# Designed miniproteins, single chains, continued (2): the designs that were tried, part 102

Each design is a single chain, and the fold is of that chain. pLDDT is the mean over its residues in the fold that is shown.

## One batch from the design tools (miniprotein)

Design m7556
Fold by ESMFold2-Fast:
Structure m7556 (fold): chain A 87 residues (1-87)
Amino acid sequence: SEEEKRAIEALKTIAHLALTANARKRALSPAEVALLERAFAVLEPYLSPETRARLRALIAQLAAGQPVPLEELQALMREAVAEIKAA
């Protein structure tokens, strides 16, 4: 569906920004954090409370300039994709 496509695109935006932040090893700009918040809002209706909490924590780490482990990011992305497709 178009809604599923938008949700997957929002998830890709979060993953791309996480990889970019890890590579730069610094906090995201206010504009990039705003983009993460907008992407998260698109995803919220599709995600379980547990996955939402994990994704929110990841966004907070990125906003604080903290590195996100690649394995954690990959696991969270796989879980989010499964939940979006199940919705």
Scores: mean pLDDT 83

Design m7557
Fold by ESMFold2-Fast:
Formats: structure tokens, sequence, C-alpha cells
Structure m7557 (fold): chain A 79 residues (1-79)
């Protein structure tokens, strides 16, 4: 079972990974994939910050999980 602190770190790591994948996608001319990866990364960063500050709601966590899943699927195509 993940603590909010562990989940915050996991989401931050996913966010950073997605930004790197977005840079690669952009360099490959995959502009739509890059845009989507940056969007999902921003959501993960927001949720991570809220978890770290103790202000995250369950809806925030669910949004983070969804963003991680979406970004991972796109990132697999780019990486």
Amino acid sequence: MMSDEQRSRAFRGQSDSMYRAADRAESQGRYDDARQLRRQSDILRDVSDRLSSGTATQDDIDRGVQAGSQGSRIGTRVS
C-alpha cells in the first residue's frame, strides 16, 4: 500500500519521465504526442504537489492515476 508521500514521489517521477519523452517526441516530429505528454505531465505535477502539501482529494489522486496511464501509453510509443 502506497503512502501519499510515496505516491507523490511516484507521480513526480512519472511527470519528469513524460517531459523527457515529450522532448524526444517533438524532436521526431510527433508534435501531438509531445503536446499530450506535456499535458499529462503537468497534471501529475499538480497532483504530486497537492499530495506533498496534504491537500489532495480522492478526485485529484484519480486524475493523477488517469494521467499516468495515458502518458505511459503514449510514452511507450515514443520511447
Scores: mean pLDDT 81

Design m7558
Fold by ESMFold2-Fast:
Structure m7558 (fold): chain A 90 residues (1-90)
Amino acid sequence: SAIDEIKKVFEETLDKMKKLLEEGKNDEALEVFREGLIKVVELAKKYNIPKEELKKLLDEFEEKVKAEKSIPEEVKEEIIEEIDIIKENI
């Protein structure tokens, strides 16, 4: 389903970010995150995902980021801020 595709994009994005963060590449990890968000928004538009469902998926991703001990606090704060901006504009 389209929702499963979005969930896979979030999972793959988080995995790629974790790998870059292990290498100290914080800026590159944030770029991967931004690319993942663009893909998610594009999929949501393509498949006409309701705004409520997209917000729920973004909230679930935010909670996964908050729970991930390998992500530095500064990077978490940037991710959460950018997710919140997107939620305000959908």
Scores: mean pLDDT 87

Design m7559
Fold by ESMFold2-Fast:
Structure m7559 (fold): chain A 83 residues (1-83)
Amino acid sequence: MSREELEKKISELLKKIEEGKATEEDKVELAKLIAEYLELDEEEKEKLIKFAKEAPDNEIFLEQMKALIKVKGGEEEYKRITS
């Protein structure tokens, strides 16, 4: 998957979660796509997947995922994905 395709899929899943329409499987998929997009190692990827499954609510999960993209991906990447 290209970076452009990853950004589009991440954006779509973030919107779905924000709208309260996301399943646990959608949150796990978002974690996997973010790990690929940010080129995280297997340990960090597994931590994101675990957090997607165990997160207390969607708002906390979204805030942490958006923060991760901004900090590790960059501000311009963050703006493109969250616009």
Scores: mean pLDDT 83

Design m7560
Fold by ESMFold2-Fast:
Structure m7560 (fold): chain A 89 residues (1-89)
Amino acid sequence: SLEEKILEEIHKAGVALSQALAEGRASREVADEVGGLIRKAVTALLNGDLDSAEKYLEEAKRLAREKAHDDETAEYLDKAIEYVKELKK
């Protein structure tokens, strides 16, 4: 399902973010902020609030790219956003 694809891409983003933190590429503060937004997006998805889910994923992607220099996390979040947009159609 599209919901399963969204959650799979979010899971991959979380793994990539954890690796960036472990390797010192992302700070703890940035990783906590991005991770917090991802958790808010998952909660919104589970509640059927696709607009809030998309908003939180977009902000998480922006922070991962700009503050973590973590293109891998940002790319997985971008795929999740694409699936959320498809689910909204």
Scores: mean pLDDT 87

Design m7561
Fold by ESMFold2-Fast:
Structure m7561 (fold): chain A 60 residues (1-60)
Amino acid sequence: GAEAERRRRLFEAAVALAANRAGRVSVAEIAYAYGFPSQATFTRAFREAFGVDPSALLRP
């Protein structure tokens, strides 16, 4: 269903964030690229799924 599809995209986005070694791609860009309508919607869904903010996966 649509829920499973969004969950898959959320996991793929998490992998992309973790692979963002230089921090060249923002959380907003990843959210948009993986079909989320806003960074806020993505961040809320991510926190509910993983218990952390997506910025926690960005390399310092």
Scores: mean pLDDT 74

Design m7562
Fold by ESMFold2-Fast:
Structure m7562 (fold): chain A 58 residues (1-58)
Amino acid sequence: MKTEEVVVEFERPPSDEELFRLELELAMALIKAGYTVQSVEIERLSETTVRITIRYEK
């Protein structure tokens, strides 16, 4: 199992729906690339900054 973290800064505060769509989109992209996705987690660090943690296997 591999874990990857990325911090993303937005020009405006993203909504919970926008973050949910981003989480789904990332999971689907990895699945299409041939990876098995265990989890995609998005946590708010500030109003405009989020941390994305992806746990996956190939």
Scores: mean pLDDT 81

Design m7563
Fold by ESMFold2-Fast:
Structure m7563 (fold): chain A 65 residues (1-65)
Amino acid sequence: AAAERREIAEREERRMREAAEEMKEMAKKAEAAGDEKSATLYEINAEFLKMVAEVVPEVELRRKV
């Protein structure tokens, strides 16, 4: 049913957002350690994962229209 896909989409989004938060934390730690290059790379990856988390679940929900 559509509700089942909505639940799966929510779980996938949650996991993707958790991965993005982990990258953000690593970016903050790298920044605190003075590793600006690693901090920037982690921030870019975090933004990418956040974008994917928003797009993938939305697409999955829309496919059940």
Scores: mean pLDDT 72

Design m7564
Fold by ESMFold2-Fast:
Structure m7564 (fold): chain A 113 residues (1-113)
Amino acid sequence: VSEEELEKEIDEALALMQIGVLRSTKQELPEIGKKAIELYQKYLETGDEQDRKAAQAYVLADTSVGLARKGQVDLSKEYLERAEKLAKETKEYRKEVLEAVKKAREEMEKIIK
């Protein structure tokens, strides 16, 4: 097994786990949670890294809002910065994912203020 094949198997296992978590938990931004599930499912069918990165960016953006509600402001900001960085790596989904990250930032800022 090549290192690249092993990394892909790990990424697929993590995608399956994230789908399970998203289906079992309430999302702060339900539309973003739904898109994350759809993109992880697409990644599992296609192996397209762009789908995986976009899904992860959506999950991080939604989680940042939840962290802000729990008073974990610094961690919330870190997750949002990671989401934005991943969004910039998603060439096909870049605009859509960045708009979702912006919406999550606006919700986070309302909670913090």
Scores: mean pLDDT 81

Design m7565
Fold by ESMFold2-Fast:
Structure m7565 (fold): chain A 97 residues (1-97)
Amino acid sequence: DDIDESLRRMRLSVDGIAVGGAAAKAAGLDDATTQRVRTLASRRFADLADRTGGKVSAEEAAEIAVEALKEAAPDLSEEQLEKARKAALETAKKMGL
């Protein structure tokens, strides 16, 4: 019972870490800021699962990663945000989201 719920949340958290990490790296962020983006994206993916019954599209995944990026690094340029969005979307699609 509890194991299945924990596994679903863990899977979504890992997806958020991967997509958020790809976005942060594409934006040229340092390791510390990249880790913050990964943590924020992980939490936002878990929260989205509660809202949507566990379904996340590649487009939604990319938007969540970009919003996490903006929170961790609010001074990013539009060019950095576009690179991040593109990398996040590509990563989400490669992961089957």
Scores: mean pLDDT 80

Design m7566
Fold by ESMFold2-Fast:
Structure m7566 (fold): chain A 55 residues (1-55)
Amino acid sequence: SMMDRIRALLAQLSAAQRQAVFEELSQKMEEANYSLSSEETEALLLELVERALAA
């Protein structure tokens, strides 16, 4: 599932990288006025995690 993929990728990040990902996720959720669906939130989280791993 998408969440299993996200969890596997999160496990490869440092604690500092995970914090940065969740801080950016929080900011983007605020910008969307918390109107994102569960699927949209998961897709956004996946994108942020993949970008952190590529950096």
Scores: mean pLDDT 83

Design m7567
Fold by ESMFold2-Fast:
Structure m7567 (fold): chain A 62 residues (1-62)
Amino acid sequence: MKELEEEAKKHYEEARQAIAAGDVPAAVQHTRRAVSLLIKAGKEDEALEVAREMGAAIRAQR
């Protein structure tokens, strides 16, 4: 569980960096991985927040 949370955090940070760089494909990939890992870790509320936050940022970047 802790391993999954740490891996999810790394992917979340990579997704945020990708958004800042304008790399939408990388942001989508890392967001999907982070959300999947959070769901597996039983962190469904955090997964939903990440999906909403990053989804909005990704749509804004296009």
Scores: mean pLDDT 81

Design m7568
Fold by ESMFold2-Fast:
Order: C-alpha cells, then structure tokens, then sequence
Structure m7568 (fold): chain A 62 residues (1-62)
C-alpha cells in the first residue's frame, strides 16, 4: 500500500543518514548498501578494514 511504501522509504532514509554518520567516524573510504525487508531496513557500511551494519525498524504508529 502507499502507506507501507512511505514507511519503508522513511526507514531507508534514516538508515542511510545513520550509515553516513558512522562512516564519517571511521574516517575511511566506504560504500553503503541497503537491504530492505518487510520489517526493517539494514544499511551495510563497508570500509577497507571492517563492515558495520545499521538496522532501522520500519515505524508503524497508527
């Protein structure tokens, strides 16, 4: 539904912003990949030395 797509999009945006903050703290070149499910969006930050995963639940408050 349009509401579910909007909620997923908001979660994806939040995950991406948090991933960028984490990447900035690592101080290394990085890549970010998003993995979406019905319940969460995971942003995977990969650097030359490590991988960090940020999991954001899809908010549903109605």
Amino acid sequence: SPQEELEKRVAARAALLEAKRVAAELGQPYTIELVETDESVTARVTTATETVEIVVPIPKIE
Scores: mean pLDDT 75

Design m7569
Fold by ESMFold2-Fast:
Structure m7569 (fold): chain A 110 residues (1-110)
Amino acid sequence: TAVKRARVEALALEWVRRIREAMHNSKSPEEFTAEVKRLNAQFLERLVREAGLSQEQAEQVARILDVELEELTKLMQEYFDSKKSEKKKAYEAKAMFVAHATGRAIVDVA
């Protein structure tokens, strides 16, 4: 329904904001990966509880989030390994693109 989709969109926007905060606040790739796993688990739980996703929709979202975690882990390794500000900004932009694309894919499941 339109109400369910709107709630999923709101939760996805908050999740994207939290991913950006994790990028800025994490001191290592390992710390970032642990925080993203926590945020992804919380996001999936809230999608089921607050947006009313079915078990089948939740399983689809879990697969989407697994792909996102793999892609963000690779990008953030490059971000933390980069010493040039321009390269860090480029990897941050790619990571935010992945986060936004993931949020849109999750909205499309609802």
Scores: mean pLDDT 87

Design m7570
Fold by ESMFold2-Fast:
Structure m7570 (fold): chain A 55 residues (1-55)
Amino acid sequence: KLERAKEIIRVIAKKSGLTEEEVLELLESGLSDKEIAEKLGVSESVVQYVKKLLK
């Protein structure tokens, strides 16, 4: 659900020192899940889960 995705994005942003908008831009980018995970400092599984919730 979109609301859960927003909550997870907020947590990632806080931990990564990024804004929620910057996290969302990375998730919506054409980068691979691995590249996004490396940029955000999270696991690929977290990236995949958030992307699934955003759909």
Scores: mean pLDDT 79

Design m7571
Fold by ESMFold2-Fast:
Structure m7571 (fold): chain A 61 residues (1-61)
Amino acid sequence: MEPSVEERLEALLAEAEAAGDEASVTYVRIALQELPSLSEEEAREVLERVEALVRTRHAAQ
């Protein structure tokens, strides 16, 4: 099953919560709220930035 940008952001939200990273949680929540107002390109760019933040913090734990 191909995950949508929204589905991937929801998964990142769960990961950020598990990591205890309030900043990442806030960023993911904002990204999810803004998705309907963003172009496909903008949505992908936001997803990539949020993924990088969450993965960096998760890997550092």
Scores: mean pLDDT 74

Design m7572
Fold by ESMFold2-Fast:
Structure m7572 (fold): chain A 120 residues (1-120)
Amino acid sequence: MNIKELVTKRLVKAAEEAIKNMDKEITFPESLIKSIEELVKKYNYDPKKIAEEIHRLAVEAAETMDLEKLDKKYSLELRSVLFGLAIDKDPSKYAPFFLALIKVGKIDPEKFLEAIKSLK
């Protein structure tokens, strides 16, 4: 099984679930907000670059099965979410992360979903 393709399908499922819930008022933890602000600012709010980095980290998590091997420049919260997205039975549980990314990061949801779908 191609791990990269599997991760792409999982990210798409979580992102689609997030978009369905875009109009809902949800409170996000401050640590998650800070992690997202750092990520989007680093990639200049580019949905393609953000999608590529999320995919890269989730693939690394799936291949290693070890949270400690993920790049420690990212917060524990972000690494834990990406690890869960990679290995958890239901990736839709991580839709709140993508919802926070869309709302806090001011990312265009349709362009972001398109960027995720293009990942290989």
Scores: mean pLDDT 79

Design m7573
Fold by ESMFold2-Fast:
Structure m7573 (fold): chain A 100 residues (1-100)
Amino acid sequence: MTDYEKLEKWKEEVLKVIEESFDPLEIYMKSNLIDYKILAGMSDEELEKFKEDMEKNKERIEKTPHRFVKDLKAAKSKEELKKIVERYYEEMKAFIDSMR
C-alpha cells in the first residue's frame, strides 16, 4: 500500500468519526488512533497501550496547544470539522510529496 493510499484510508476513517461524534476531544483521540494504525502501522497491542495512555492523560491532552485540537474545538458544524480534516489531509499529502 502506497503512502497516498494510506493517507486516503486515514481520511475516510476520520470522516466516519466526525459523522458519529461532535466531541472535539473524542474526534482528536480517535483520529490519533487511526493515524497510528494506518500511517505508522502500529500493532493492535501497541494501539491499546496508546489508547490507555491517552485516556489517562485526557485532561492534559485537552489543554495541549495542538493546533488540530484547537481547530476542532473552534468548529461549529460537522461541515467545518470535515473542512479541517480536508486541510490536514492536504498538508500531510504535501509533506509526503516533499519527501520524494
Scores: mean pLDDT 70

Design m7574
Fold by ESMFold2-Fast:
Structure m7574 (fold): chain A 109 residues (1-109)
Amino acid sequence: SDELRRRLVERAREALRKAREYYARFEEAAATGSLEEAKELAREFGYYVGRALSYAGAALAIDESSSELAREAQEMMERLDALKAKYPEFTPLIEEGFAAGREEAAAEL
């Protein structure tokens, strides 16, 4: 339904906003050597990328007009993969967050 699609789009946009926020904070913490803060921020970044991908994918399954939103979520996945390559020591935390975000968002559908 249009109402369901609208709610999924809103949730995806909020998750993308949070993912971008945590990405910026993680990069700063990692660059400045704030390792314990970077650990939490890496998990949060992964979490919101996972949520965004689940909501955007669900919205796209309802209507192809959500393709741009799904593309934005996929771009965040590419940033997540690049971040794992740049900071391999944080990969397990990013992946744990991502899995949790994917699972929790899917359970809310």
Scores: mean pLDDT 87

Design m7575
Fold by ESMFold2-Fast:
Order: sequence, then C-alpha cells, then structure tokens
Structure m7575 (fold): chain A 103 residues (1-103)
Amino acid sequence: KEREEAYKKIEEIASKIAKNSDLDNGTIIALSLVAAAKEGVPPEVFREELEEHTRNPERTTLTFSYELAIELAETGDLEGVLKKISEKYGIEESKLREILELV
C-alpha cells in the first residue's frame, strides 16, 4: 500500500515533468525519482524497487535512477545528484533545477 502510494506520486511527478519539458524518457524517470525523494519518499521505498529490478532483468534500465533517489533521500545532496543526471544525459544542471521547481 505505502509502496503503491509512493509509485503513484512518482507517476504524477513524471507526468508533470513530461508536460512541462522536452526531456527524454530516461531523464524524466531520473528527475521524477529524485523529485519524489526530495518530497520525502523514504529511501526504503527506492531500495525495495531497486531490489525488484535486480530480480527482474527487464527493469534493469532504471537502476541508475533508483540509486540516485536513494542517495538524495539519505544524504540530501541535491546538487551532487543533479550533476550525475547532467553528466549521464547531457543536460545542463540549471535546466534540471528549473524543471524540478515546477513539481
């Protein structure tokens, strides 16, 4: 139930980002998980999802995004997490911050 509620929140955030930006799906997913962590979704939720990805190979493409969400939820280092997204997807950190402020 709590995991389902967190996932619905992530989906709502992803929809808002997609509507207000021209980002690719990988970046939208990464920012959505990071935004959920910033809003207080606990690191345990992301760990459970990451463990399920490890058991289900078809979900492995999301590993990086869940690891970033866990890092932010535990450390509060938003700048470090945004830098990693910027480096992986080739998008300016300032643009990522601007989009996050919309959600």
Scores: mean pLDDT 75

Design m7576
Fold by ESMFold2-Fast:
Structure m7576 (fold): chain A 91 residues (1-91)
Amino acid sequence: SSEELVKKFKEFLEKLIKESNPVSQEMLKALLKRFEERLTERKLDPKEILEELIELLKEALERLSKVDDPENKELAETLKKLIEELEKLLK
């Protein structure tokens, strides 16, 4: 169900936030806020919002990969993990 998908995504994201460094935590919290705003504002199907989010995350990962910064490398690994889990949820 859409409610179960939203719940699983939030639980995974909250767990990932707790396991991440402060920079990654800030990014992940912003992502959660964006997801909740999209659900509330547009009343879209959560699956469609997650598909849009995956594309945005892939674009962000590509941008981060162009910057030689150790904190960005840790954030990139966190984003890769998030993308993998989101793709699993949509199957």
Scores: mean pLDDT 74

Design m7577
Fold by ESMFold2-Fast:
Order: structure tokens, then sequence, then C-alpha cells
Structure m7577 (fold): chain A 89 residues (1-89)
């Protein structure tokens, strides 16, 4: 139960981070008052969003938490890919 609850929290947090990452990239693209993001800055934002989940995959001994973190990585990477496609990148 405790690991399953943490897994659910990991997935919910990953979905929130995916939305936040998408919103940040879109705002930087669409808002003329915001300097355009360089490719390095966009990749740094992605890596920062993924870091907590990668750490869980590498360091956790709990299979349920590792699977949740892997799914979280996929959610974030998919959202990042989809926003890139919407921007024609």
Amino acid sequence: MAAEKKAEEILEEARKRARELRDRVLRAYEDPSVPPLGAREVLEMLEEALEPYRKIVEESKDEILREAAKEGIEIIEKAFREVGEELGA
C-alpha cells in the first residue's frame, strides 16, 4: 500500500511536470516579451524535469517505484515531443 501510494504520487507529479514544461516552452515561443529559448536551454529544462525520476529508477530498490518513475519519464518525454511537433520543430 505505501509503495503503491508513492507510485501514484510519482505519476501525478510527472503529469504536472509535463504540463509545466509544455507551458514554459509554449510561453517562451508565443510571448514576444520573453527571450527565445536556445536549444541548450530547452534540453536543460527537459533534463531538470526528468532528473528526479531517473534518480528513482537508478537508486530505488522498490520495483513499483521504479516502474512508476519509468512511466513518469515516458509521460514527460512524450509531452516534450508533442510540444516540439506542435511548434514544427
Scores: mean pLDDT 76

Design m7578
Fold by ESMFold2-Fast:
Structure m7578 (fold): chain A 94 residues (1-94)
Amino acid sequence: MLSLEELGLLAAIELQEILNAAKKHNAPEEVIKEIERLQREVVDLIVAGRITREQLLAILERAREIVEKSNLPEEVKEKLLKTIERLIELVKEA
């Protein structure tokens, strides 16, 4: 199984994909800033050696809410949500 640090890195990569999609589809600036904040939070937790299952789940759940409420094209939204849901399951099993 992947470590919490490895799962955190995968979450940071997925947050970058969400950020790229949000920028490409002209999401509101507040949404873009929230995604950037979540990505910084994950990176800071990894660097500090403070990443916990509970913190990583909270970040991924918030990312899921942002994508679900977004005006992204349905195909893009479905792809991002599938990856987020898979990461949530992996974190629960870690």
Scores: mean pLDDT 87

Design m7579
Fold by ESMFold2-Fast:
Formats: sequence, structure tokens, C-alpha cells
Structure m7579 (fold): chain A 77 residues (1-77)
Amino acid sequence: MEEEENKLFQRGLAAVIRELLGQRSPVDDAALAAMKEKYGNSTLEGLRDSARELVAEGLTPAMQAAIDATVAKFEAE
């Protein structure tokens, strides 16, 4: 249960970061909708605040690769 929730949060964070970078896809739309449905708008806004801080500090190649791998995994499912 917690593992699935952690996966959803990771996917949601990746989706918000990609939205901020102008890279949003249908898989990102689904992840954001699932986050909103399960946790509500306040949690999603908090996730957006965290993503803005990460993007402002600059994504390392390792962070970008981890985000892309997370999205690709959920696109393949």
C-alpha cells in the first residue's frame, strides 16, 4: 500500500516537473489527475511548490534521467 502511494507521489512529482519544463504528456495528465483524486488539490499544490524549488536549483543529469525513467516505466504499463 505505502509502496503504491510512494510510486504515485514519484510519478506526480515527475509529472509536475515535466509540466513546468513544458514537456507534459498524456501520462503526466493521468498522474496529475490521480494525485488530485486521491490526495486533493492542496497536496497537488504542495507538490508543485516542491517541483518549482527543484527546477529553480537546476536539474542534474542524474535527476533528469530518474524523472525520465519514472515516466517511461508508467508509459510502458
Scores: mean pLDDT 70

Design m7580
Fold by ESMFold2-Fast:
Structure m7580 (fold): chain A 70 residues (1-70)
Amino acid sequence: MSPEERKEELLREIEEKEREAVRAHIAGDTAALRAALEGIIELYEQLLPFDPEEAQAKIERLRATLARYR
């Protein structure tokens, strides 16, 4: 797999997890929302070698969001 293909795969997985987070939020399921946000952070950590500035910014925002549910 090329680096470009891997980046696109990770971005697609992030979109799927973002949809999970939206569904959890609508359902009022804080545990599912938290799990989805943690999954998105893990996927952005995998993006750090490809796009460090964008991935780091997203990780920081998501961690700040996740902290509100602790």
Scores: mean pLDDT 82

Design m7581
Fold by ESMFold2-Fast:
Structure m7581 (fold): chain A 81 residues (1-81)
Amino acid sequence: SMLDEFIERAQEIYKEVKSKLSEEDAERVERAMVEAYLMLADGVPLEEIIARLEALRAKEKNPIVQETLERLIEVAREIGE
């Protein structure tokens, strides 16, 4: 399912980056993944999920967190295809 594909790919990304992030930055990435997952599970349109992730990315100051959220946005775009 789209939901299973999203969380699997998101968790792979998280595993790659978590060792490069502070605990606080890693927690924000995890919260963004969980929020996107719950929105997807609730049937929220993919466009709105992407907009939410973009809004979260815009508030981030750490380039690694910004890049990680950009990768999550890419996953959301691809699973919607």
Scores: mean pLDDT 87

Design m7582
Fold by ESMFold2-Fast:
Structure m7582 (fold): chain A 56 residues (1-56)
Amino acid sequence: MEAQRQRAVERARQSIEDWLKKNNQTLPVSQEELDARLTAAVDQGFADGAERRAQL
């Protein structure tokens, strides 16, 4: 259960890092702030996904 959330957060973090690299940009927030926001978004996404549709 928590492992799935952790993996989702890690994938989101990797996706953001990849996007920043491609667009030559830097993180607008601290790593801690980013991690907190990603965790909150993933938790909300899991709740919404369970109700509507799942994503890979």
Scores: mean pLDDT 65

Design m7583
Fold by ESMFold2-Fast:
Parts: sequence; C-alpha cells; structure tokens
Structure m7583 (fold): chain A 66 residues (1-66)
Amino acid sequence: MKEKLDEEIDEALVRMGISVGELTNKRYPNPQLQALIDQARAALDAGDIERAKALIKQATALDNAM
C-alpha cells in the first residue's frame, strides 16, 4: 500500500510540475493550491497516507480547473 501510494502521489505531483523536493522550497501563485500542497506534505510526514492522497486529489482537481 505505502509504496503504491508513493507512486500515485509522485505521478500527481509530476502532472502539476512539482517534484517531492520542491514541496519544501517552492511558492505557488495560487494560495489555495499552495495550501493544499503544504497540507499534503504535512500529511505525508505524519504518515497519514489517506489524507495526503485526498489533498493531492483536491490540488490536482484545482490545477486542472485552472
């Protein structure tokens, strides 16, 4: 589960033009998108994989709507 979820997260981030390493240092022009990415990173750090997945899905949906 964890390794498969890491692949899903990485794929979603790549589609948004974001690498895992950029989550720490990058600022986004859309504050809602940035907030979702920051929350997803915090959820990943906490091991809350389901929350991280939901937040990345929300970020991807917002990015696709822009």
Scores: mean pLDDT 63

Design m7584
Fold by ESMFold2-Fast:
Structure m7584 (fold): chain A 121 residues (1-121)
Amino acid sequence: MNKEEALELAKKGLELAKSKDPEKQVEGGKLAEEAGLSGSKEAAELAGKAALELAKSKDPRAQAAGGGAAEGAGLSGSAEGAKLAVKAGEELLKSKDPRAQKAGAGALGGGEAGLRAAGAL
C-alpha cells in the first residue's frame, strides 16, 4: 500500500469509527488496522485516533475492533501512533466485556513495543 492509499484508508476508518452505527464502527476499526500497518506514520496516527474513538463505543464488538486498530497503530513505527495505541488500550481495559479487555491488553503491548522501537521508552 502506498502512502496516499494508506492515508485515504485511515481517513475512511476514522470517519466510520465516529459513526453511531456499531457495524460501521467495526468496519472502521478494520480499515484503521490495515492503514496502521501500512508503514505510513500519518496513517498510523489516524488509525490510533480511530482506535481511541472505538474504545469509547458502547458496543463490545466495536471496542474489540478498536483494539485491532490500536495494535496496528502501535506496531507502525510511529511514536504518536504508539502513544495513541496505549491510550486506547487503557480505555478498552475499563470495559466490562472480556473481548474488549483482551483487545485492550494487546493494544497496550503493541503501543509499548512501538514506543520502545521509536526510542520513546
Scores: mean pLDDT 82

Design m7585
Fold by ESMFold2-Fast:
Structure m7585 (fold): chain A 94 residues (1-94)
Amino acid sequence: VTPEEALRKAEEADAEADRFVAELPSMTIEQAIAASKRLGELRDELKRIADELKATDPSAQEVIKRLEEAAKRVGEAASLADGHAVRLYLQQQS
């Protein structure tokens, strides 16, 4: 992975996470679970790319940091989606 490709991936991941968070209030339980899974996979991909760059181009510190920050934000969005699914489930049961 090149630093330029990694930076683009981080930007796209942030945008995807922001869209999911904005859409959460209108999601069904199934949609929120799917969103959480997708964002979790995206977080893991960003971490993998950051680790690859640390091994192949450790001088790309700014890009590596950007990927780690994106992974954290995407992970937080995944947790919000999971929490939304749990809230909807509990409202349906009680």
Scores: mean pLDDT 85

Design m7586
Fold by ESMFold2-Fast:
Structure m7586 (fold): chain A 60 residues (1-60)
Amino acid sequence: STQQQIDTIDQQIDDTQDDYQYYSQRYNDTGDPTYGVIADNLRDTRINLQRQRQQLEQQS
């Protein structure tokens, strides 16, 4: 159902936020640009997930 898809996306948004905090801290601790790139990608992923969530709400 559309609600199950929304619930899945909400969980993915939460997981993405947790991963973002983890890799942002790694970047601050190490200065390794690889962790910075991962954090930026996680931010973009969250934005895309929020857009998908909104589209599903419009279709339901």
Scores: mean pLDDT 86

Design m7587
Fold by ESMFold2-Fast:
Structure m7587 (fold): chain A 79 residues (1-79)
Amino acid sequence: EFQEEVEKLREKMVEEIVKLGTEKYNLPESLTAEQIRAILSIKDEEYRKKALEAFLAGDTEKLNEISREYLKKLQEELA
């Protein structure tokens, strides 16, 4: 029951964010949806929030910077 509601809410959230992201990035919905799902899969809450905010703002430069910083952090944790 509750898990089903959470799944529906996540799907609705993705749809609304995809719509916003598509308008900002002028990308096909399929690519925008994949990018948003990738951002939402980020385990670190701070980086997830920053990436989502940059994506919704249409700030591609900042989104790339945040992605690079997060990847560097993951690499350092693995090293």
Scores: mean pLDDT 66

Design m7588
Fold by ESMFold2-Fast:
Structure m7588 (fold): chain A 71 residues (1-71)
Amino acid sequence: EKKEELVKAVKDRKLSEATAIAMELNLTPEELLELGFDEDTVKAIMKMIENAKKRGITPEEILENYKKKTL
């Protein structure tokens, strides 16, 4: 299930993948909290979604930007 992929991405500290999945599924902060994420993780994901939408960035482009940066 796509929600399980989101949970796995967060557990693996892959926030860009988690953000892309959450954005594709149009999840709310409340739904992310219901999945068992802490408030800091939910805030980080929501801020990345908001920034992506403001810049016209798609979920696919979030993943591409992650690949271009060293973590």
Scores: mean pLDDT 75

Design m7589
Fold by ESMFold2-Fast:
Structure m7589 (fold): chain A 105 residues (1-105)
Amino acid sequence: KEKEINELVRELVKAMLDGDTEKAFELRQKLEEMGLSVDEIADRIIELGREEGRPELGERLAERLKVIADTADKLREIGDLIQERIELEKAGKDTSEVDKQLEKL
């Protein structure tokens, strides 16, 4: 498991450096399915950067991963709230609660 996790983290770093956002997303999901949090993945990227003699690059990529994950989570929440608002409006129900949630994002 540890060797597989380390190999996936190396592949994720490569995908991020290549700008392959689709592959980076797939690799992040696979690592999360293996029980790693975004913070744990970020810590492993920092550690890999130190091992490779590139600590500043590792820290920058880890920060980028956290920003991308945060943005993806917010976009998903916005999408879900917009869909709920559409369904409420079609049903003739009050959208005030959903509108307040959208304003906070």
Scores: mean pLDDT 81

Design m7590
Fold by ESMFold2-Fast:
Structure m7590 (fold): chain A 66 residues (1-66)
Amino acid sequence: YSTEELSKAVALARKTLEELLAKGYPEDMAVLIAASVARKVLEEGVESITFDEAVKLGEELAKQQA
């Protein structure tokens, strides 16, 4: 992965983590879900996913207990 791709994935993961924590998810669960979002963003291409879509994906993963 390029530095740009990693930076984008980290930014999306951080935003997802912050939103999940704001919604009251436990820190350990929020961190694991944020990591899963970063991995999926890198696999599908960082430019294909917006911040809002990344947060929504994180919420869906939380509901599935990913």
Scores: mean pLDDT 73

